Designed miniproteins, single chains, continued (3). Designs and how they scored, part 72

Each design is a single chain, and the fold is of that chain. pLDDT is the mean over its residues in the fold that is shown.

## One batch from the design tools (miniprotein)

Design m10489
Fold by ESMFold2-Fast:
Structure m10489 (fold): chain A 61 residues (1-61)
Amino acid sequence: SSLERELENEFKKQSNKVAKESDELAKKLAKEVSPEEGKEYGLKLASEKGKELTKQYEEKL
């Protein structure tokens, strides 16, 4: 349905925003603390935000 396509597009927009923000924070932490901690933090943040977005997407289907 058209609703699925619209939800997919919104999900992609939100996912891209989360990915960008997580990457920027990971890079900042990598410079200030360590590359390993920055990478771990970025992945954790992206995962948590990704799960939230996925839940919202699934509830709309």
Scores: mean pLDDT 73

Design m10490
Fold by ESMFold2-Fast:
Structure m10490 (fold): chain A 80 residues (1-80)
Amino acid sequence: SMEEIRRLVDEMLAILEDKSLSDEQKKELVIEKMKEIQRLAPPELQKIIDRLIKIIESSGLLTTKGAVVGLELLVRRYTA
């Protein structure tokens, strides 16, 4: 459901703000959560998430944060 997807996005945001985690741990955990969202998402959103995962895998924490915020804004449009 979109409510479950929103919950997973909030979990990714919490991971990014967790001061006990390294940048690499944050990136790995965000990729894990994105893969969970991809399995729940409609086909159009699955394609977007697949591209975001590939971008995150080849980039640093700042790009990872940008990807999560972008996905949060997109999901808000479906749950507002």
Scores: mean pLDDT 82

Design m10491
Fold by ESMFold2-Fast:
Structure m10491 (fold): chain A 65 residues (1-65)
Amino acid sequence: DEEARRLLQAAVELARKMIEGKAEKSTIETELQNVLDYFEKTVKDPALIEEVRQEVAKLLAEAEA
């Protein structure tokens, strides 16, 4: 779904802005977990859910570095 992909892109952009703004790692982790949880419950496409999991993992690694 195009709408789901747009929501994922917006969530990734928000998380990157939080990382750039020097938000605390715990805050970034909480927001990324909320995004993943939302997609897992709302989206029925397993491929898109896996894409979200990969993006969350990458953003968490960036927040840690």
Scores: mean pLDDT 75

Design m10492
Fold by ESMFold2-Fast:
Structure m10492 (fold): chain A 69 residues (1-69)
Amino acid sequence: DQAAQLQQQLDQLLDQYRSAMKAGDTARAQQLAQQMIAVLDQLIALTSGIQRQRYQYMRDFLQRELEKL
């Protein structure tokens, strides 16, 4: 399942993003946020209903966070 593989990739990127933010590594956090947005765009295209809405909310959040970095 392509969506399941992308979800696992997203989970790994999110853990890395949280670690980078905790370490104050702004450059790495910015790169990871961009990678997460790319994965979320694919998940939004592949899903529907409530799953799609959850990915859209996360994408919007990350886009706003990226603008602050």
Scores: mean pLDDT 86

Design m10493
Fold by ESMFold2-Fast:
Structure m10493 (fold): chain A 83 residues (1-83)
Amino acid sequence: SRSELDRLAKRAEELAKKIPEEGKKSSEQFGEELSRGLTLAERTGDQEGLERLREIGKLAITLDPVTGSQSVSRGVQRARERL
């Protein structure tokens, strides 16, 4: 549902903000929440949800370019494997 997507997106955004301080732990949780959000948005055709998740991915990369980029790539790959 849209409210489930909003919950996943909010959690992903908070985890992205923690990546610089918590490293791998927050990065792994971020990738999983991003993967779940992307899978839900793609299955439901939620274009606004996809755009929101894309912006959250950009935030993660901005805050930690190496760890954020790796986490986004893993999240996207996991979503593709689920579809």
Scores: mean pLDDT 84

Design m10494
Fold by ESMFold2-Fast:
Structure m10494 (fold): chain A 72 residues (1-72)
Amino acid sequence: GLEEAKKLEEQGKEYEAQGKNKEAAKHYRDAGVLYYEEGNVETAIELFQKALELDPDDEKSRNLLDYLKAQL
């Protein structure tokens, strides 16, 4: 739910602050999925974009972002 999405986003920020970009990207991606399930599409898109900035080779984040943009 939304509470879990917020916790994952906070964890992503903590990993990013530590320079652990791959771990941060995974947490941002997982948070984005939960935000999308709660209907917050704008936040989901932003989090998938952040995940790709931190880990450009994250195919899952790329596919999710492409899917959501195609629905707009």
Scores: mean pLDDT 86

Design m10495
Fold by ESMFold2-Fast:
Structure m10495 (fold): chain A 97 residues (1-97)
Amino acid sequence: KMEEIEKLLKEFEKASEEEKPEIIKKILSLLPVDLVEAFKKGFADVTPEGLNDKLLEELVKKVPKEKLIELLKQLANAKNAEEAYKVGVELGKLLLE
């Protein structure tokens, strides 16, 4: 449910840098599998290594917290695989900046 994701996003705002990747993983685990796979595919199309623990750590260091929260909200509210894929592409682009 969206309520659980909102709670995790509030925890993310207060979390240490070390805790943030784990919260992202928890959010992903609550989303439909098809949206998560589309998101990961979009990310991998920009960053061929794919989404892994090392790249999650780099994302939480490099990408502003507000942008990460916005993208996670967009992913959670994605209506279809295409919308989720686009979020993954944008996240990958932010990592490469």
Scores: mean pLDDT 83

Design m10496
Fold by ESMFold2-Fast:
Structure m10496 (fold): chain A 81 residues (1-81)
Amino acid sequence: SSSLTQQLQSLGMSSDTINYFVTGQDYFNQGQVSQGQQYINQGISQINDNNIMQQGLQIISNYITNPQGQQVVNQIINSIN
Protein backbone atom coordinates (compact mmCIF):
# COMPACT_ATOMS: atom_id res chain seq x y z
CA SER A 1 0.00 0.00 0.00
CA SER A 2 2.71 2.55 0.99
CA SER A 3 4.87 1.49 -2.00
CA LEU A 4 1.87 1.86 -4.32
CA THR A 5 1.10 5.33 -2.92
CA GLN A 6 4.75 6.43 -3.33
CA GLN A 7 4.92 5.19 -6.94
CA LEU A 8 1.69 7.05 -7.83
CA GLN A 9 2.98 10.20 -6.08
CA SER A 10 6.14 10.03 -8.25
CA LEU A 11 3.88 10.44 -11.33
CA GLY A 12 2.57 13.74 -9.91
CA MET A 13 -0.90 12.40 -9.12
CA SER A 14 -3.08 14.30 -6.64
CA SER A 15 -3.88 12.76 -3.23
CA ASP A 16 -7.54 12.41 -4.30
CA THR A 17 -6.61 10.47 -7.46
CA ILE A 18 -4.21 8.25 -5.48
CA ASN A 19 -6.93 7.56 -2.87
CA TYR A 20 -9.36 6.47 -5.63
CA PHE A 21 -6.77 4.09 -7.16
CA VAL A 22 -5.72 2.65 -3.77
CA THR A 23 -9.36 2.18 -2.71
CA GLY A 24 -10.19 0.55 -6.07
CA GLN A 25 -7.25 -1.84 -5.68
CA ASP A 26 -8.40 -2.73 -2.13
CA TYR A 27 -11.94 -3.49 -3.37
CA PHE A 28 -10.60 -5.68 -6.21
CA ASN A 29 -8.44 -7.64 -3.75
CA GLN A 30 -11.53 -8.16 -1.54
CA GLY A 31 -13.40 -9.62 -4.55
CA GLN A 32 -15.63 -6.51 -4.92
CA VAL A 33 -14.97 -6.05 -8.64
CA SER A 34 -17.84 -3.59 -9.35
CA GLN A 35 -16.81 -1.30 -6.47
CA GLY A 36 -13.14 -1.55 -7.51
CA GLN A 37 -13.99 -0.52 -11.09
CA GLN A 38 -16.13 2.39 -9.85
CA TYR A 39 -13.25 3.81 -7.78
CA ILE A 40 -10.69 3.29 -10.59
CA ASN A 41 -13.05 5.15 -12.97
CA GLN A 42 -13.31 8.05 -10.48
CA GLY A 43 -9.50 8.26 -10.35
CA ILE A 44 -9.26 8.13 -14.15
CA SER A 45 -11.78 11.00 -14.46
CA GLN A 46 -9.31 13.27 -12.59
CA ILE A 47 -6.35 12.61 -14.93
CA ASN A 48 -5.87 14.84 -18.02
CA ASP A 49 -2.69 13.10 -19.28
CA ASN A 50 -3.12 9.71 -20.99
CA ASN A 51 0.56 8.84 -20.42
CA ILE A 52 0.24 9.41 -16.64
CA MET A 53 -3.06 7.45 -16.68
CA GLN A 54 -1.48 4.47 -18.47
CA GLN A 55 1.57 4.46 -16.14
CA GLY A 56 -0.63 4.70 -13.03
CA LEU A 57 -2.86 1.84 -14.16
CA GLN A 58 0.21 -0.29 -15.00
CA ILE A 59 1.58 0.39 -11.49
CA ILE A 60 -1.71 -0.46 -9.75
CA SER A 61 -2.16 -3.67 -11.78
CA ASN A 62 0.95 -5.03 -9.98
CA TYR A 63 -0.90 -4.66 -6.63
CA ILE A 64 -4.16 -6.31 -7.78
CA THR A 65 -4.24 -10.02 -6.86
CA ASN A 66 -7.84 -10.64 -8.00
CA PRO A 67 -7.84 -11.99 -11.61
CA GLN A 68 -11.13 -10.24 -12.57
CA GLY A 69 -9.75 -6.95 -11.24
CA GLN A 70 -6.54 -7.45 -13.24
CA GLN A 71 -8.64 -8.08 -16.37
CA VAL A 72 -10.67 -4.87 -15.82
CA VAL A 73 -7.54 -2.72 -15.39
CA ASN A 74 -5.80 -4.32 -18.41
CA GLN A 75 -8.87 -3.66 -20.59
CA ILE A 76 -8.79 0.02 -19.54
CA ILE A 77 -5.02 0.24 -20.30
CA ASN A 78 -5.64 -1.27 -23.76
CA SER A 79 -8.42 1.30 -24.45
CA ILE A 80 -6.18 4.36 -23.80
CA ASN A 81 -4.22 4.05 -27.10
Scores: mean pLDDT 86

Design m10497
Fold by ESMFold2-Fast:
Structure m10497 (fold): chain A 82 residues (1-82)
Amino acid sequence: MREEAEEALRQTEEASERLRRLREEGVHTGQDASRETGEALRAIGSALQVRLLAEKLGDPSLAERAQEAAREAGLNVELPPV
């Protein structure tokens, strides 16, 4: 369970970083918009998984880290508190 939470957190951080980079480079084409949407959905999905696992582990810091990564990417998502 801990390894699964850390892997989901890694996926959230990686997708959030790719999303942040895409937004910094600018979304100029339909392909760019599709990539932005794809990375946003990946970040949201993995962040929700981190939140669920953090609740089961009793470790809210994992969910907080996932939410912060998404926030830094400009993704307006609010994860429910653990």
Scores: mean pLDDT 75

Design m10498
Fold by ESMFold2-Fast:
Structure m10498 (fold): chain A 63 residues (1-63)
Amino acid sequence: ATEDGKAGLEGVRAGLAGDGDALGQGLAHLSNAIKAMKEGKADEEGKEAALEALRLLQASGVG
């Protein structure tokens, strides 16, 4: 949960910098973090990291 959110954020940041493999991995972790949030398994750090990843994607026009 927390680790998926943070890994998703790291992967999205690296992906937007030009690492397409990291973007794919980051999106997979972000999906897992969102699922954990819906299941009540995510902590506050994981939720915050997942929301920051979504903001970066929105700001970059990706997604």
Scores: mean pLDDT 77

Design m10499
Fold by ESMFold2-Fast:
Structure m10499 (fold): chain A 96 residues (1-96)
Amino acid sequence: KKLVLEVEVTVYAPNLDPSEEPSVIGAAVSKKEEGLEAEVEAEAVDLEPADTSAPLQKRTVKVTVTVEGKAEDVEKVVAVASAGGGTSTATVEAKK
């Protein structure tokens, strides 16, 4: 069975350069059972505000984790995503 988990991680930092992507440490599968395979992709999707005069800018990074394995194991997977270049972590439970 294949499961796709999508996590949005928000990074807050002063004076974020619009040309710089926040470094994503990655997503980890916290309940990794034998026979599970996980693939991770990260994409920065938003920079708000575009106004650099704001005290803090936020950047949204979308992390997609694809997990394949037995149906029972896949349903119990929890993904954790974290981003460098700021302070943000997210935990997402597997969708059925």
Scores: mean pLDDT 52

Design m10500
Fold by ESMFold2-Fast:
Structure m10500 (fold): chain A 60 residues (1-60)
Amino acid sequence: GASFRMVDKTTIEGEDGKIFDVSTEEGAKEAERDMGLSMQQIGLMVSQVDPELGAKLMSL
């Protein structure tokens, strides 16, 4: 899978510099699609900085 970093607790940046807003379902789905990661993987990593948002993403 691709690596990413948290820009802030609701925003992630992919390896190519593309920015995704994971506070929205649409932004989270774009990140899943463009980074080739499952929503569970994205949610688990996000949970390290925002456990509530991470749990929400893992339930998608």
Scores: mean pLDDT 74

Design m10501
Fold by ESMFold2-Fast:
Structure m10501 (fold): chain A 82 residues (1-82)
Amino acid sequence: MSLEEFRAALERGAARVLAFAASLSPEERATLLRRLRETAERDIAIAEETLSPEQVAAVRETYEALIAAIAAATPADAVPLP
């Protein structure tokens, strides 16, 4: 897989998550954001062990953009579901 193909696959995944997030309540989006932050930390750590630096950067950029987009649509005072 080329870096371009890898990045395109990440972008398709992110687009699906964004569409899903748009259907959620503020509290559900807060829960999704918490899970995404936890998953991002784990996935980036694994990527640093297994992928090229360019692929690691693509993973990081994709998670950062996805989290920022969902966070912008979520009220700052929304609490994650228990």
Scores: mean pLDDT 82

Design m10502
Fold by ESMFold2-Fast:
Structure m10502 (fold): chain A 57 residues (1-57)
Amino acid sequence: GTPEKDLALQQFEQNREKEFNDLVDGFENVGFPEELARKMAEAILNVTKTEIEKAKF
């Protein structure tokens, strides 16, 4: 990969747990149940990682 892509993936992985927790909390605060909030957060993070991997830098 390019250095820019490698850095983006590294930053994503380093922040993944925090982003997951922030997303779950956000969804629960707007009324989604915990199980659905967790599934939505994981789906968003998986899509985000895939888009970083597909991106041209």
Scores: mean pLDDT 81

Design m10503
Fold by ESMFold2-Fast:
Structure m10503 (fold): chain A 63 residues (1-63)
Amino acid sequence: SQVQQLQQVAQQASQLGIQTDNPELDQVSYQITQAVRDGDLDKAQQYAQQAQQLIAQVQAQQQ
């Protein structure tokens, strides 16, 4: 389901944020979780896209 996909992105962002000491990843993970809880799936998708871009950027910097 869309909710499961959003939760997976939030979880990945949170885990990577801890590993890389990146507060932006922690923040976007929180934003996805909050939007899902509020039932705002459009906002959750937007935050998930931001999270995926940030994940890609951080992973590129990790080599």
Scores: mean pLDDT 83

Design m10504
Fold by ESMFold2-Fast:
Structure m10504 (fold): chain A 62 residues (1-62)
Amino acid sequence: KVSEEEVEEIGREISKETGETDTKKILIKVAKEIEKKYGIKLDVKESDTLAEILEKINKILA
């Protein structure tokens, strides 16, 4: 199970490493890192809304 702290840490790292300020783009990259690290699939797409991306991430936290 993924912790909320880890999600926040990955997001901060992506922002620092890439200079990305778009929250949606950061969250998509966070979801991809979680998928890679934990071997899970969140089915996050570039076409998803910010709310849809948050729902998918929150599902694995709850």
Scores: mean pLDDT 76

Design m10505
Fold by ESMFold2-Fast:
Structure m10505 (fold): chain A 71 residues (1-71)
Amino acid sequence: GPMIELTLLKKSPFFKPNTASNAFYKLLELGFSKEVALQMVEKELEEAVKDGYISEEEKKRVIEELRKLAE
């Protein structure tokens, strides 16, 4: 699901943007609002940083990309 995909961003550099955007779109398909979907993805990215799978800098870039998709 979207949670596990986001947690693995650091391990799959070629799929980082696609992983986050795919998770966001999946949440929208499940009926979540853009705001809620974005918050859920941001929380998973925060967990990935805590677990060492992604850096704070990479998290910021992914969040900015997702905010563009949420507009």
Scores: mean pLDDT 68

Design m10506
Fold by ESMFold2-Fast:
Structure m10506 (fold): chain A 81 residues (1-81)
Amino acid sequence: SMAEKLAELEAKKLELEKLQQRFSDAVRNGDEAAKEASKEQLIALLKELGIHEKVETDDELRLLVQEALVKIMKEIRKLKG
């Protein structure tokens, strides 16, 4: 249903935002282990969203995450009318 599709997109958006926040916090705190863990999880989620681009830098990761969030938000808006 449309409601089920909307709930799925909202859940993916929330997970992406949580992982992005964890990554940002890890970078600020100099926590390399937490940074690499959140980076791996972000890349895996991006691949689930159809984004398979190679990530070589933190800035490239941030840009791809922003693109994914914009795409999800556009799909949510279309479903809401």
Scores: mean pLDDT 86

Design m10507
Fold by ESMFold2-Fast:
Structure m10507 (fold): chain A 88 residues (1-88)
Amino acid sequence: SKALRQKASDLFRQAAAALDAGDTDRAARLYGQGMYTLSMSNVKDEFGREVAISLGRMAYSVARLAGSRPEKHAALAADLRALADKIG
């Protein structure tokens, strides 16, 4: 569903903005909402292995946000925006 991909894209962009603001708790919640929304779409069939690899890598980074430095937030925000661009 294009609408579900767009919603997930918007949620990932909001998560990136929360990381830019240093709000790691909000970023983790928005990422979770984006992942749930994306799971209801056919993105895995449409974009294949590249999206699956990106999602796995980002889940690892999100799990470690609470103790991470600002440089890690910037890197994850960039990854979230890149994923949003790819699926939206």
Scores: mean pLDDT 78

Design m10508
Fold by ESMFold2-Fast:
Structure m10508 (fold): chain A 85 residues (1-85)
Amino acid sequence: SSEEQQVIQQIQELRDQMVELSKRYMSRLSPEKQKQVQDLLDYYLSQMDQVIAQLQAGELTVEQALSRMHLLQTSFLDGLLSIIG
């Protein structure tokens, strides 16, 4: 559906924003914290890719995908803020 396509596009845009935000902070961090940010990013990008796959497979509704994305975005931000201090 057009709504499903819009949600997938929003998830892809959020992925790009999370990558860019992570890059902005990584250059200012210790090597240990850079690894923590990269590990965090890799985990959440994988979870977002899973949401897209499940939405395309009909395993998630648009509403369920949006709800899961909200939780993933909040958890990523909380994790990032904890690492950067």
Scores: mean pLDDT 88

Design m10509
Fold by ESMFold2-Fast:
Structure m10509 (fold): chain A 81 residues (1-81)
Amino acid sequence: DAAVARARQENAALIAESSKHAAKLSDEEIEALVTRLLKSLGVTPEEAAAIRERLRAAGYHPSVLTAEVLRLIGDRLDREL
């Protein structure tokens, strides 16, 4: 709806700022955070390794990291719904 679309656009700057903060992290720091996050989400070691490899191939771009995390959360919610 139009009000939700407006709220998303107004929040875009905050999301962009969060992505820029992630971009300041080293590759090693990103890998450590991803490992902890995947463990907390109950992802198998094999799936976690595949996700980390995809992130490496993408050069740890913040948007790719955010998209992978949102996908994992979405998949988990879809299973619970």
Scores: mean pLDDT 65

Design m10510
Fold by ESMFold2-Fast:
Structure m10510 (fold): chain A 87 residues (1-87)
Amino acid sequence: SKVEKLVEELKKTGERISKIDPDAGEKLKKAAEEIKNYSVEEAVEKIGETLDEVFAHLGQTLDDERLAQAIKELAELSKKIQEILKE
């Protein structure tokens, strides 16, 4: 299902982000667990809320180099989410 693909991409990105910032990675992984039984609409809303929280956290905690690395990972996640939703 589309939700299963969204869960997988959030978990993978959460693992990569955890190497940069463990708290931000944990937020993404918790969102992945939460959305498992959601509708596509509910999952997308929760992902959007989680990404806003993650961006706010990273902007307050990381230096420019680590922030740039995190932004690249989150941009790739956003592209994959868009591809899943277009299916």
Scores: mean pLDDT 85

Design m10511
Fold by ESMFold2-Fast:
Structure m10511 (fold): chain A 76 residues (1-76)
Amino acid sequence: SARRYIRAALRQVEAAIEAERRGDRETAERMRSAALDALKAALKLQDHPELREAIRAVKEGRLEEARRHLRRALEE
């Protein structure tokens, strides 16, 4: 389901935020890429404005904003 991919993307975004906080750029980049893959999979199953905004935020490195959009997508 789309919710499974949204939850995966949220976990990956949260992992990327944690990696950035400790200066682990390699892990942050891998987690960001994994989040984008999960978000694209979610969009194919369910097109939703919160998912589109989360993708934009991840691409722009605004991970806290991406986390908020993903949490909102799960509340619906």
Scores: mean pLDDT 88

Design m10512
Fold by ESMFold2-Fast:
Structure m10512 (fold): chain A 70 residues (1-70)
Amino acid sequence: MEEFEKNKAKAMADFITEVAKSDPELAAELVRNLVKAGKLEAVDYAIEKSTPEQQELLRKAVEEARAELA
């Protein structure tokens, strides 16, 4: 169900952005785990909703996870 998966991805993104405000290293860890699990929609929503500083951190986490998978 597309709507259900989209809502889950957005909820996860909201959680990641809140975590990034208090614990950016934990947010980066969550993003790496989501990339490895193939949950790219949640990662994309998290980056979209983040501040520029948080976007840099999260994009770096995505690149690190992708490098491990390549």
Scores: mean pLDDT 79

Design m10513
Fold by ESMFold2-Fast:
Structure m10513 (fold): chain A 90 residues (1-90)
Amino acid sequence: SDVEKKVNEIYSLLLELRKHPEAREHALLAMLIYFNLYGEVDIAVKIQNAVYEGEEALEKLKEWLLKQDKSTVDRVLDAIRIAKRVAERL
């Protein structure tokens, strides 16, 4: 499905952010970008945890996203794409 394809893209982008030496800074950046765009604190924290915490947090975010509507997945994907672009310039 389109949602599954987008969730897989989010997962791939988050995995790239996790592998960076500045993963902590990238986690905070991704969280702040989501929060500033949408104001949803719970989702912003899930994104931060998926980048910075253990592999379980990344898998939990993937499982959670697969249960969400397209609008929620689109918002998360947009924020993560922005975070990845900004991180590449740092």
Scores: mean pLDDT 84

Design m10514
Fold by ESMFold2-Fast:
Structure m10514 (fold): chain A 64 residues (1-64)
Amino acid sequence: SEAEALVRKARELLARLEEATDPEEITKLVNEIMEIVEKLRALGREGEAWQLSVELGEILAKKV
Protein backbone atom coordinates (compact mmCIF):
# COMPACT_ATOMS: atom_id res chain seq x y z
CA SER A 1 0.00 0.00 0.00
CA GLU A 2 0.99 3.66 -0.27
CA ALA A 3 1.18 3.97 3.52
CA GLU A 4 3.46 0.91 3.82
CA ALA A 5 5.78 2.35 1.14
CA LEU A 6 5.87 5.71 2.95
CA VAL A 7 6.73 4.02 6.28
CA ARG A 8 9.55 2.06 4.59
CA LYS A 9 10.95 5.24 3.00
CA ALA A 10 10.77 7.07 6.34
CA ARG A 11 12.70 4.22 8.05
CA GLU A 12 15.44 4.49 5.40
CA LEU A 13 15.61 8.29 5.83
CA LEU A 14 15.77 7.93 9.64
CA ALA A 15 18.73 5.52 9.27
CA ARG A 16 20.49 8.05 7.02
CA LEU A 17 19.70 10.83 9.51
CA GLU A 18 21.39 8.86 12.34
CA GLU A 19 24.68 8.87 10.36
CA ALA A 20 24.37 12.40 8.92
CA THR A 21 26.71 15.09 10.30
CA ASP A 22 26.29 17.87 7.70
CA PRO A 23 23.71 20.47 8.91
CA GLU A 24 22.28 20.98 5.39
CA GLU A 25 21.84 17.22 4.86
CA ILE A 26 20.25 16.90 8.33
CA THR A 27 17.77 19.70 7.48
CA LYS A 28 16.90 18.07 4.13
CA LEU A 29 16.37 14.64 5.72
CA VAL A 30 14.22 16.10 8.54
CA ASN A 31 12.05 17.93 5.98
CA GLU A 32 11.58 14.75 3.90
CA ILE A 33 10.67 12.69 7.00
CA MET A 34 8.22 15.40 8.14
CA GLU A 35 6.54 15.39 4.70
CA ILE A 36 6.06 11.61 5.00
CA VAL A 37 4.63 12.03 8.52
CA GLU A 38 2.11 14.59 7.17
CA LYS A 39 1.15 12.26 4.29
CA LEU A 40 0.60 9.38 6.73
CA ARG A 41 -1.67 11.60 8.85
CA ALA A 42 -3.63 12.52 5.69
CA LEU A 43 -4.04 8.77 5.00
CA GLY A 44 -5.44 8.21 8.54
CA ARG A 45 -2.25 6.45 9.75
CA GLU A 46 -1.96 8.54 12.93
CA GLY A 47 -0.22 5.80 14.96
CA GLU A 48 2.54 5.26 12.39
CA ALA A 49 2.91 9.04 11.89
CA TRP A 50 3.25 9.57 15.67
CA GLN A 51 5.80 6.75 16.04
CA LEU A 52 7.97 8.19 13.24
CA SER A 53 7.76 11.67 14.84
CA VAL A 54 8.94 10.24 18.18
CA GLU A 55 11.86 8.42 16.53
CA LEU A 56 12.80 11.57 14.59
CA GLY A 57 12.87 13.52 17.87
CA GLU A 58 15.02 10.86 19.57
CA ILE A 59 17.62 10.95 16.76
CA LEU A 60 17.73 14.76 16.77
CA ALA A 61 18.11 14.83 20.58
CA LYS A 62 21.27 12.69 20.22
CA LYS A 63 22.68 15.26 17.74
CA VAL A 64 22.05 18.09 20.23
Scores: mean pLDDT 87

Design m10515
Fold by ESMFold2-Fast:
Structure m10515 (fold): chain A 106 residues (1-106)
Amino acid sequence: SRGAGFSAPTPATVALGEASTVTVTGGDLDTDVSAKVLKGEAEVSADTAAAVKLKEGESVNLGTVAAGATRTVSITPLKVGDVVVELTATSADGYTVVATYTITAT
């Protein structure tokens, strides 16, 4: 596949302060990954990226996923209820894949 692939969040429902994970698989080219919180508040990290606490409207750069490589993104809700996070993967040639995730904290 030309663009990066994203897994479903695992698990989609977590206890407050527990992480949900998303696996990002690089496509044919190196791909820059970023996360933006669309609703709620979450701490976001990747395998090699330090954890950052994000409020609604804030974003973080999660680094580069090499072609065909896999990276884990961890999303930890900081408030009870739904947290909506947008992951954007932009390949070296400018091809962009966007996925939106809802993670429910109880």
Scores: mean pLDDT 83

Design m10516
Fold by ESMFold2-Fast:
Structure m10516 (fold): chain A 68 residues (1-68)
Amino acid sequence: SATDEKLAEIRELLERAAEALLAGDYATFRRYMREVLQLIDTLDAESQAEAWAMIQEIAAELKRRQAE
């Protein structure tokens, strides 16, 4: 579905944003996060909740990597 395609794109963009953040490329990080937020705004409430869960998952992974 179009929703499943958007959720897959959000996950890919979040992974690229995480890589940019770890590399210290804040401009690229902000660009990908803007794209993620724009996609989330086009989703229904249930799919938005799934997208925010993805953001929390990636944030937790980044926190683990930064703690090492």
Scores: mean pLDDT 84

Design m10517
Fold by ESMFold2-Fast:
Structure m10517 (fold): chain A 88 residues (1-88)
Amino acid sequence: MAEEIQKQAQEQAKRLMEDAEGLEEEGLKKAKEDYNAIRDYKKGMDGAVQGSRQQAEKIPEAKDIYLAQAKALEEKREEMVKKAEELK
């Protein structure tokens, strides 16, 4: 049971990271035309981080996986913000 829950959490984490990479590419493209697009991207990523932390509390068997996912999403967000600053 726990192993299956952890596997599902890892698959979800992978898909969320792939979605975050797509959002980063789209966000940077839009930011070149409208810098405010970065604000919307950051807000979306903050929501994903909070969702992952809530799952860690609700599913203790996969807590480490969800917390690692939240940290990875936070790092991805910071990387995007840094790239956006270079577009100023």
Scores: mean pLDDT 74

Design m10518
Fold by ESMFold2-Fast:
Structure m10518 (fold): chain A 87 residues (1-87)
Amino acid sequence: MKAAEERVRAKLRELARRAEEEGDLETARALRTYLELVDRMAALAETDQAAGRALAAEAAPLSPAIMAALETHREELEALARELEAE
């Protein structure tokens, strides 16, 4: 589902921009790093799906800052996830 992936990337970019606008540069940086990891995992999955899954599993515990940034925007991310599940 390319459209679903694009919506996730668009939401992450929006959240990063809003964090930067609010002066929360740490959250903005963490969200941009997560977006970069998402793009890298997607590209890797097209050539090596096993390596893509391994990177996803390793990336999850590797960045407390990314986890904190995602938790800060949990409600909006869960709303997007529910919307994508319905479509």
Scores: mean pLDDT 69

Design m10519
Fold by ESMFold2-Fast:
Structure m10519 (fold): chain A 91 residues (1-91)
Amino acid sequence: SRERIIREAAEHAERLARAIMSLPPEEAAELAERLKESVLEGLKEAPFSEEVKKEAERLLDEFVEAARAGDAEAAARAAGELGRLLAEAEL
């Protein structure tokens, strides 16, 4: 179902974020920044609307700021919302 795919995408993104946040703080922040760069590059080529791309960039910014702050819950939330957004846009 659509709901299952969206839920699984969000849960997968949250698990990845929590794994990143379990790293030493400096390493977690650096990896978060590199992931943001990689995802933004991919979004330039993706057939998503400008609204979806802007919201994705906002959530990536929240993820990086949370990682820099050592806020695992905020990082997981931002990543989960990003996963949900992109899954919904594909369906």
Scores: mean pLDDT 87

Design m10520
Fold by ESMFold2-Fast:
Structure m10520 (fold): chain A 75 residues (1-75)
Amino acid sequence: SSVQERLRELVLEVKKKIEEAKSEEEKQAWLDLLQEAERRAIAENSSASSAEEALAGALEILEEKVAEYKAKLAA
């Protein structure tokens, strides 16, 4: 599905950011972001009625966290 593909692509983007980070602090921030998004997705989507619904929720959470951190870096 397009949702599954987008989620996979975004996870890979974050993993590349972790590998390319020039400081320990930035690397840790991306790691913490990914872990927090995963934890929140598990907690909030535990009652999802379908795999597509669960994937859509996980994507939304990860997109929100990535956008938040990018905004913080731009400030």
Scores: mean pLDDT 77

Design m10521
Fold by ESMFold2-Fast:
Structure m10521 (fold): chain A 100 residues (1-100)
Amino acid sequence: DEELARRAAELRERGAALREELAGLSPEEALLKQAEAQGELAAERAIEAKKEGDEEKIKEYKELLKKLEEERERALKEGNELLAKILEIIIEKLKKGLEE
C-alpha cells in the first residue's frame, strides 16, 4: 500500500505538470502531449514488470502492444491520421519499455 501511495503521489505530480503544460497548447498538441505522457507511464510499468520478473504482466503488455498496433493500422485505413499519430507515440514508448 505504501508503494501504491507513492505511485499515486507521482501520478498526481505528473498530472499537475501535464495540466500546466497543456494550458498553452492547441487541442491537437494537447492530445499528442497526453499520448506522450500515457506512453511514458506504460513504458515505466513494462520496465517494472521486467525488473520483477512478472511474466504474466510482461505478456499482458506485449498483448496490449499488439492491440495498439492493430488499432493504428485501422486508423490509417480509415484516414484518421491524428489517431494513428497518437497510437504511434504510445506504441513506440511501450515498445522501448518492453525491449529495454
Scores: mean pLDDT 79

Design m10522
Fold by ESMFold2-Fast:
Structure m10522 (fold): chain A 55 residues (1-55)
Amino acid sequence: SLLDEADRLAAGAAALGASEEDVQAAAKMNRDAYRGKASPEEAVKAAREALEKAR
């Protein structure tokens, strides 16, 4: 699912040393998406941005 993809991307970002701010933003978006407060696509986008910044 998109939420599984977001979790995978966020884990990758953390593993590559993404900033605390980016990791927290991605985690919040995932949490909000699981609760129906954000779209799964927004969660994927946040996690992907964190991963790309970390590289």
Scores: mean pLDDT 79

Design m10523
Fold by ESMFold2-Fast:
Structure m10523 (fold): chain A 112 residues (1-112)
Amino acid sequence: STVDLFKRFLELLSTLSDEQLKELLRELFKAFPDLAKSYRDSFLPGASEEEMIEAAVEFLRELIAKLANASDEEIADVLDRLRQLLNLSREEFTELLEYGIKLIEELLKKNA
């Protein structure tokens, strides 16, 4: 399910350093330029790429902490809200999560 993918994505994100998370975010914004635009327009109008990445790191750390003890229902609600804010379809959001998981696994394998 998309909830299980999102839980896996958050679990993997929690293992990354801030430097690794910034690298992941640069690659995601490069692979999904419409995501970068939607994120900027929704959260940081007029921000530079560096400002967007710094804010996204803070946001993801807060999200991981908030969802650490969340129910599957609470996680599903947060996931749907994030998808809407990023202007993504369910299919596009699933693609983003799968790609993000792949990038994190490759990054962790490189450092193992």
Scores: mean pLDDT 81

Design m10524
Fold by ESMFold2-Fast:
Structure m10524 (fold): chain A 85 residues (1-85)
Amino acid sequence: SLQLEVDIAMIEISAAVLITTARNAGAPEAVATVRRLLPEAIERLKQGEKVSDIVRRLTLEVARTLAAAGKDDEAQSLLDTVEQT
């Protein structure tokens, strides 16, 4: 449906923003995390999960990867954007 296509596009746009953030931080591991989790995010959407919840989870996983890579300031900035951590 058109609604599903719009919701998928919203997740893909959010993923692109996270990839840009990871690249600017010099963290290829965080880029890899987004690419790995994107198919799972689309599956969760098809199972009825909200776009906002999916984007929140994806952002948290990228923040965790940035922190593990020593990019603490970038990780903290992403955590601060997440509602209900």
Scores: mean pLDDT 85

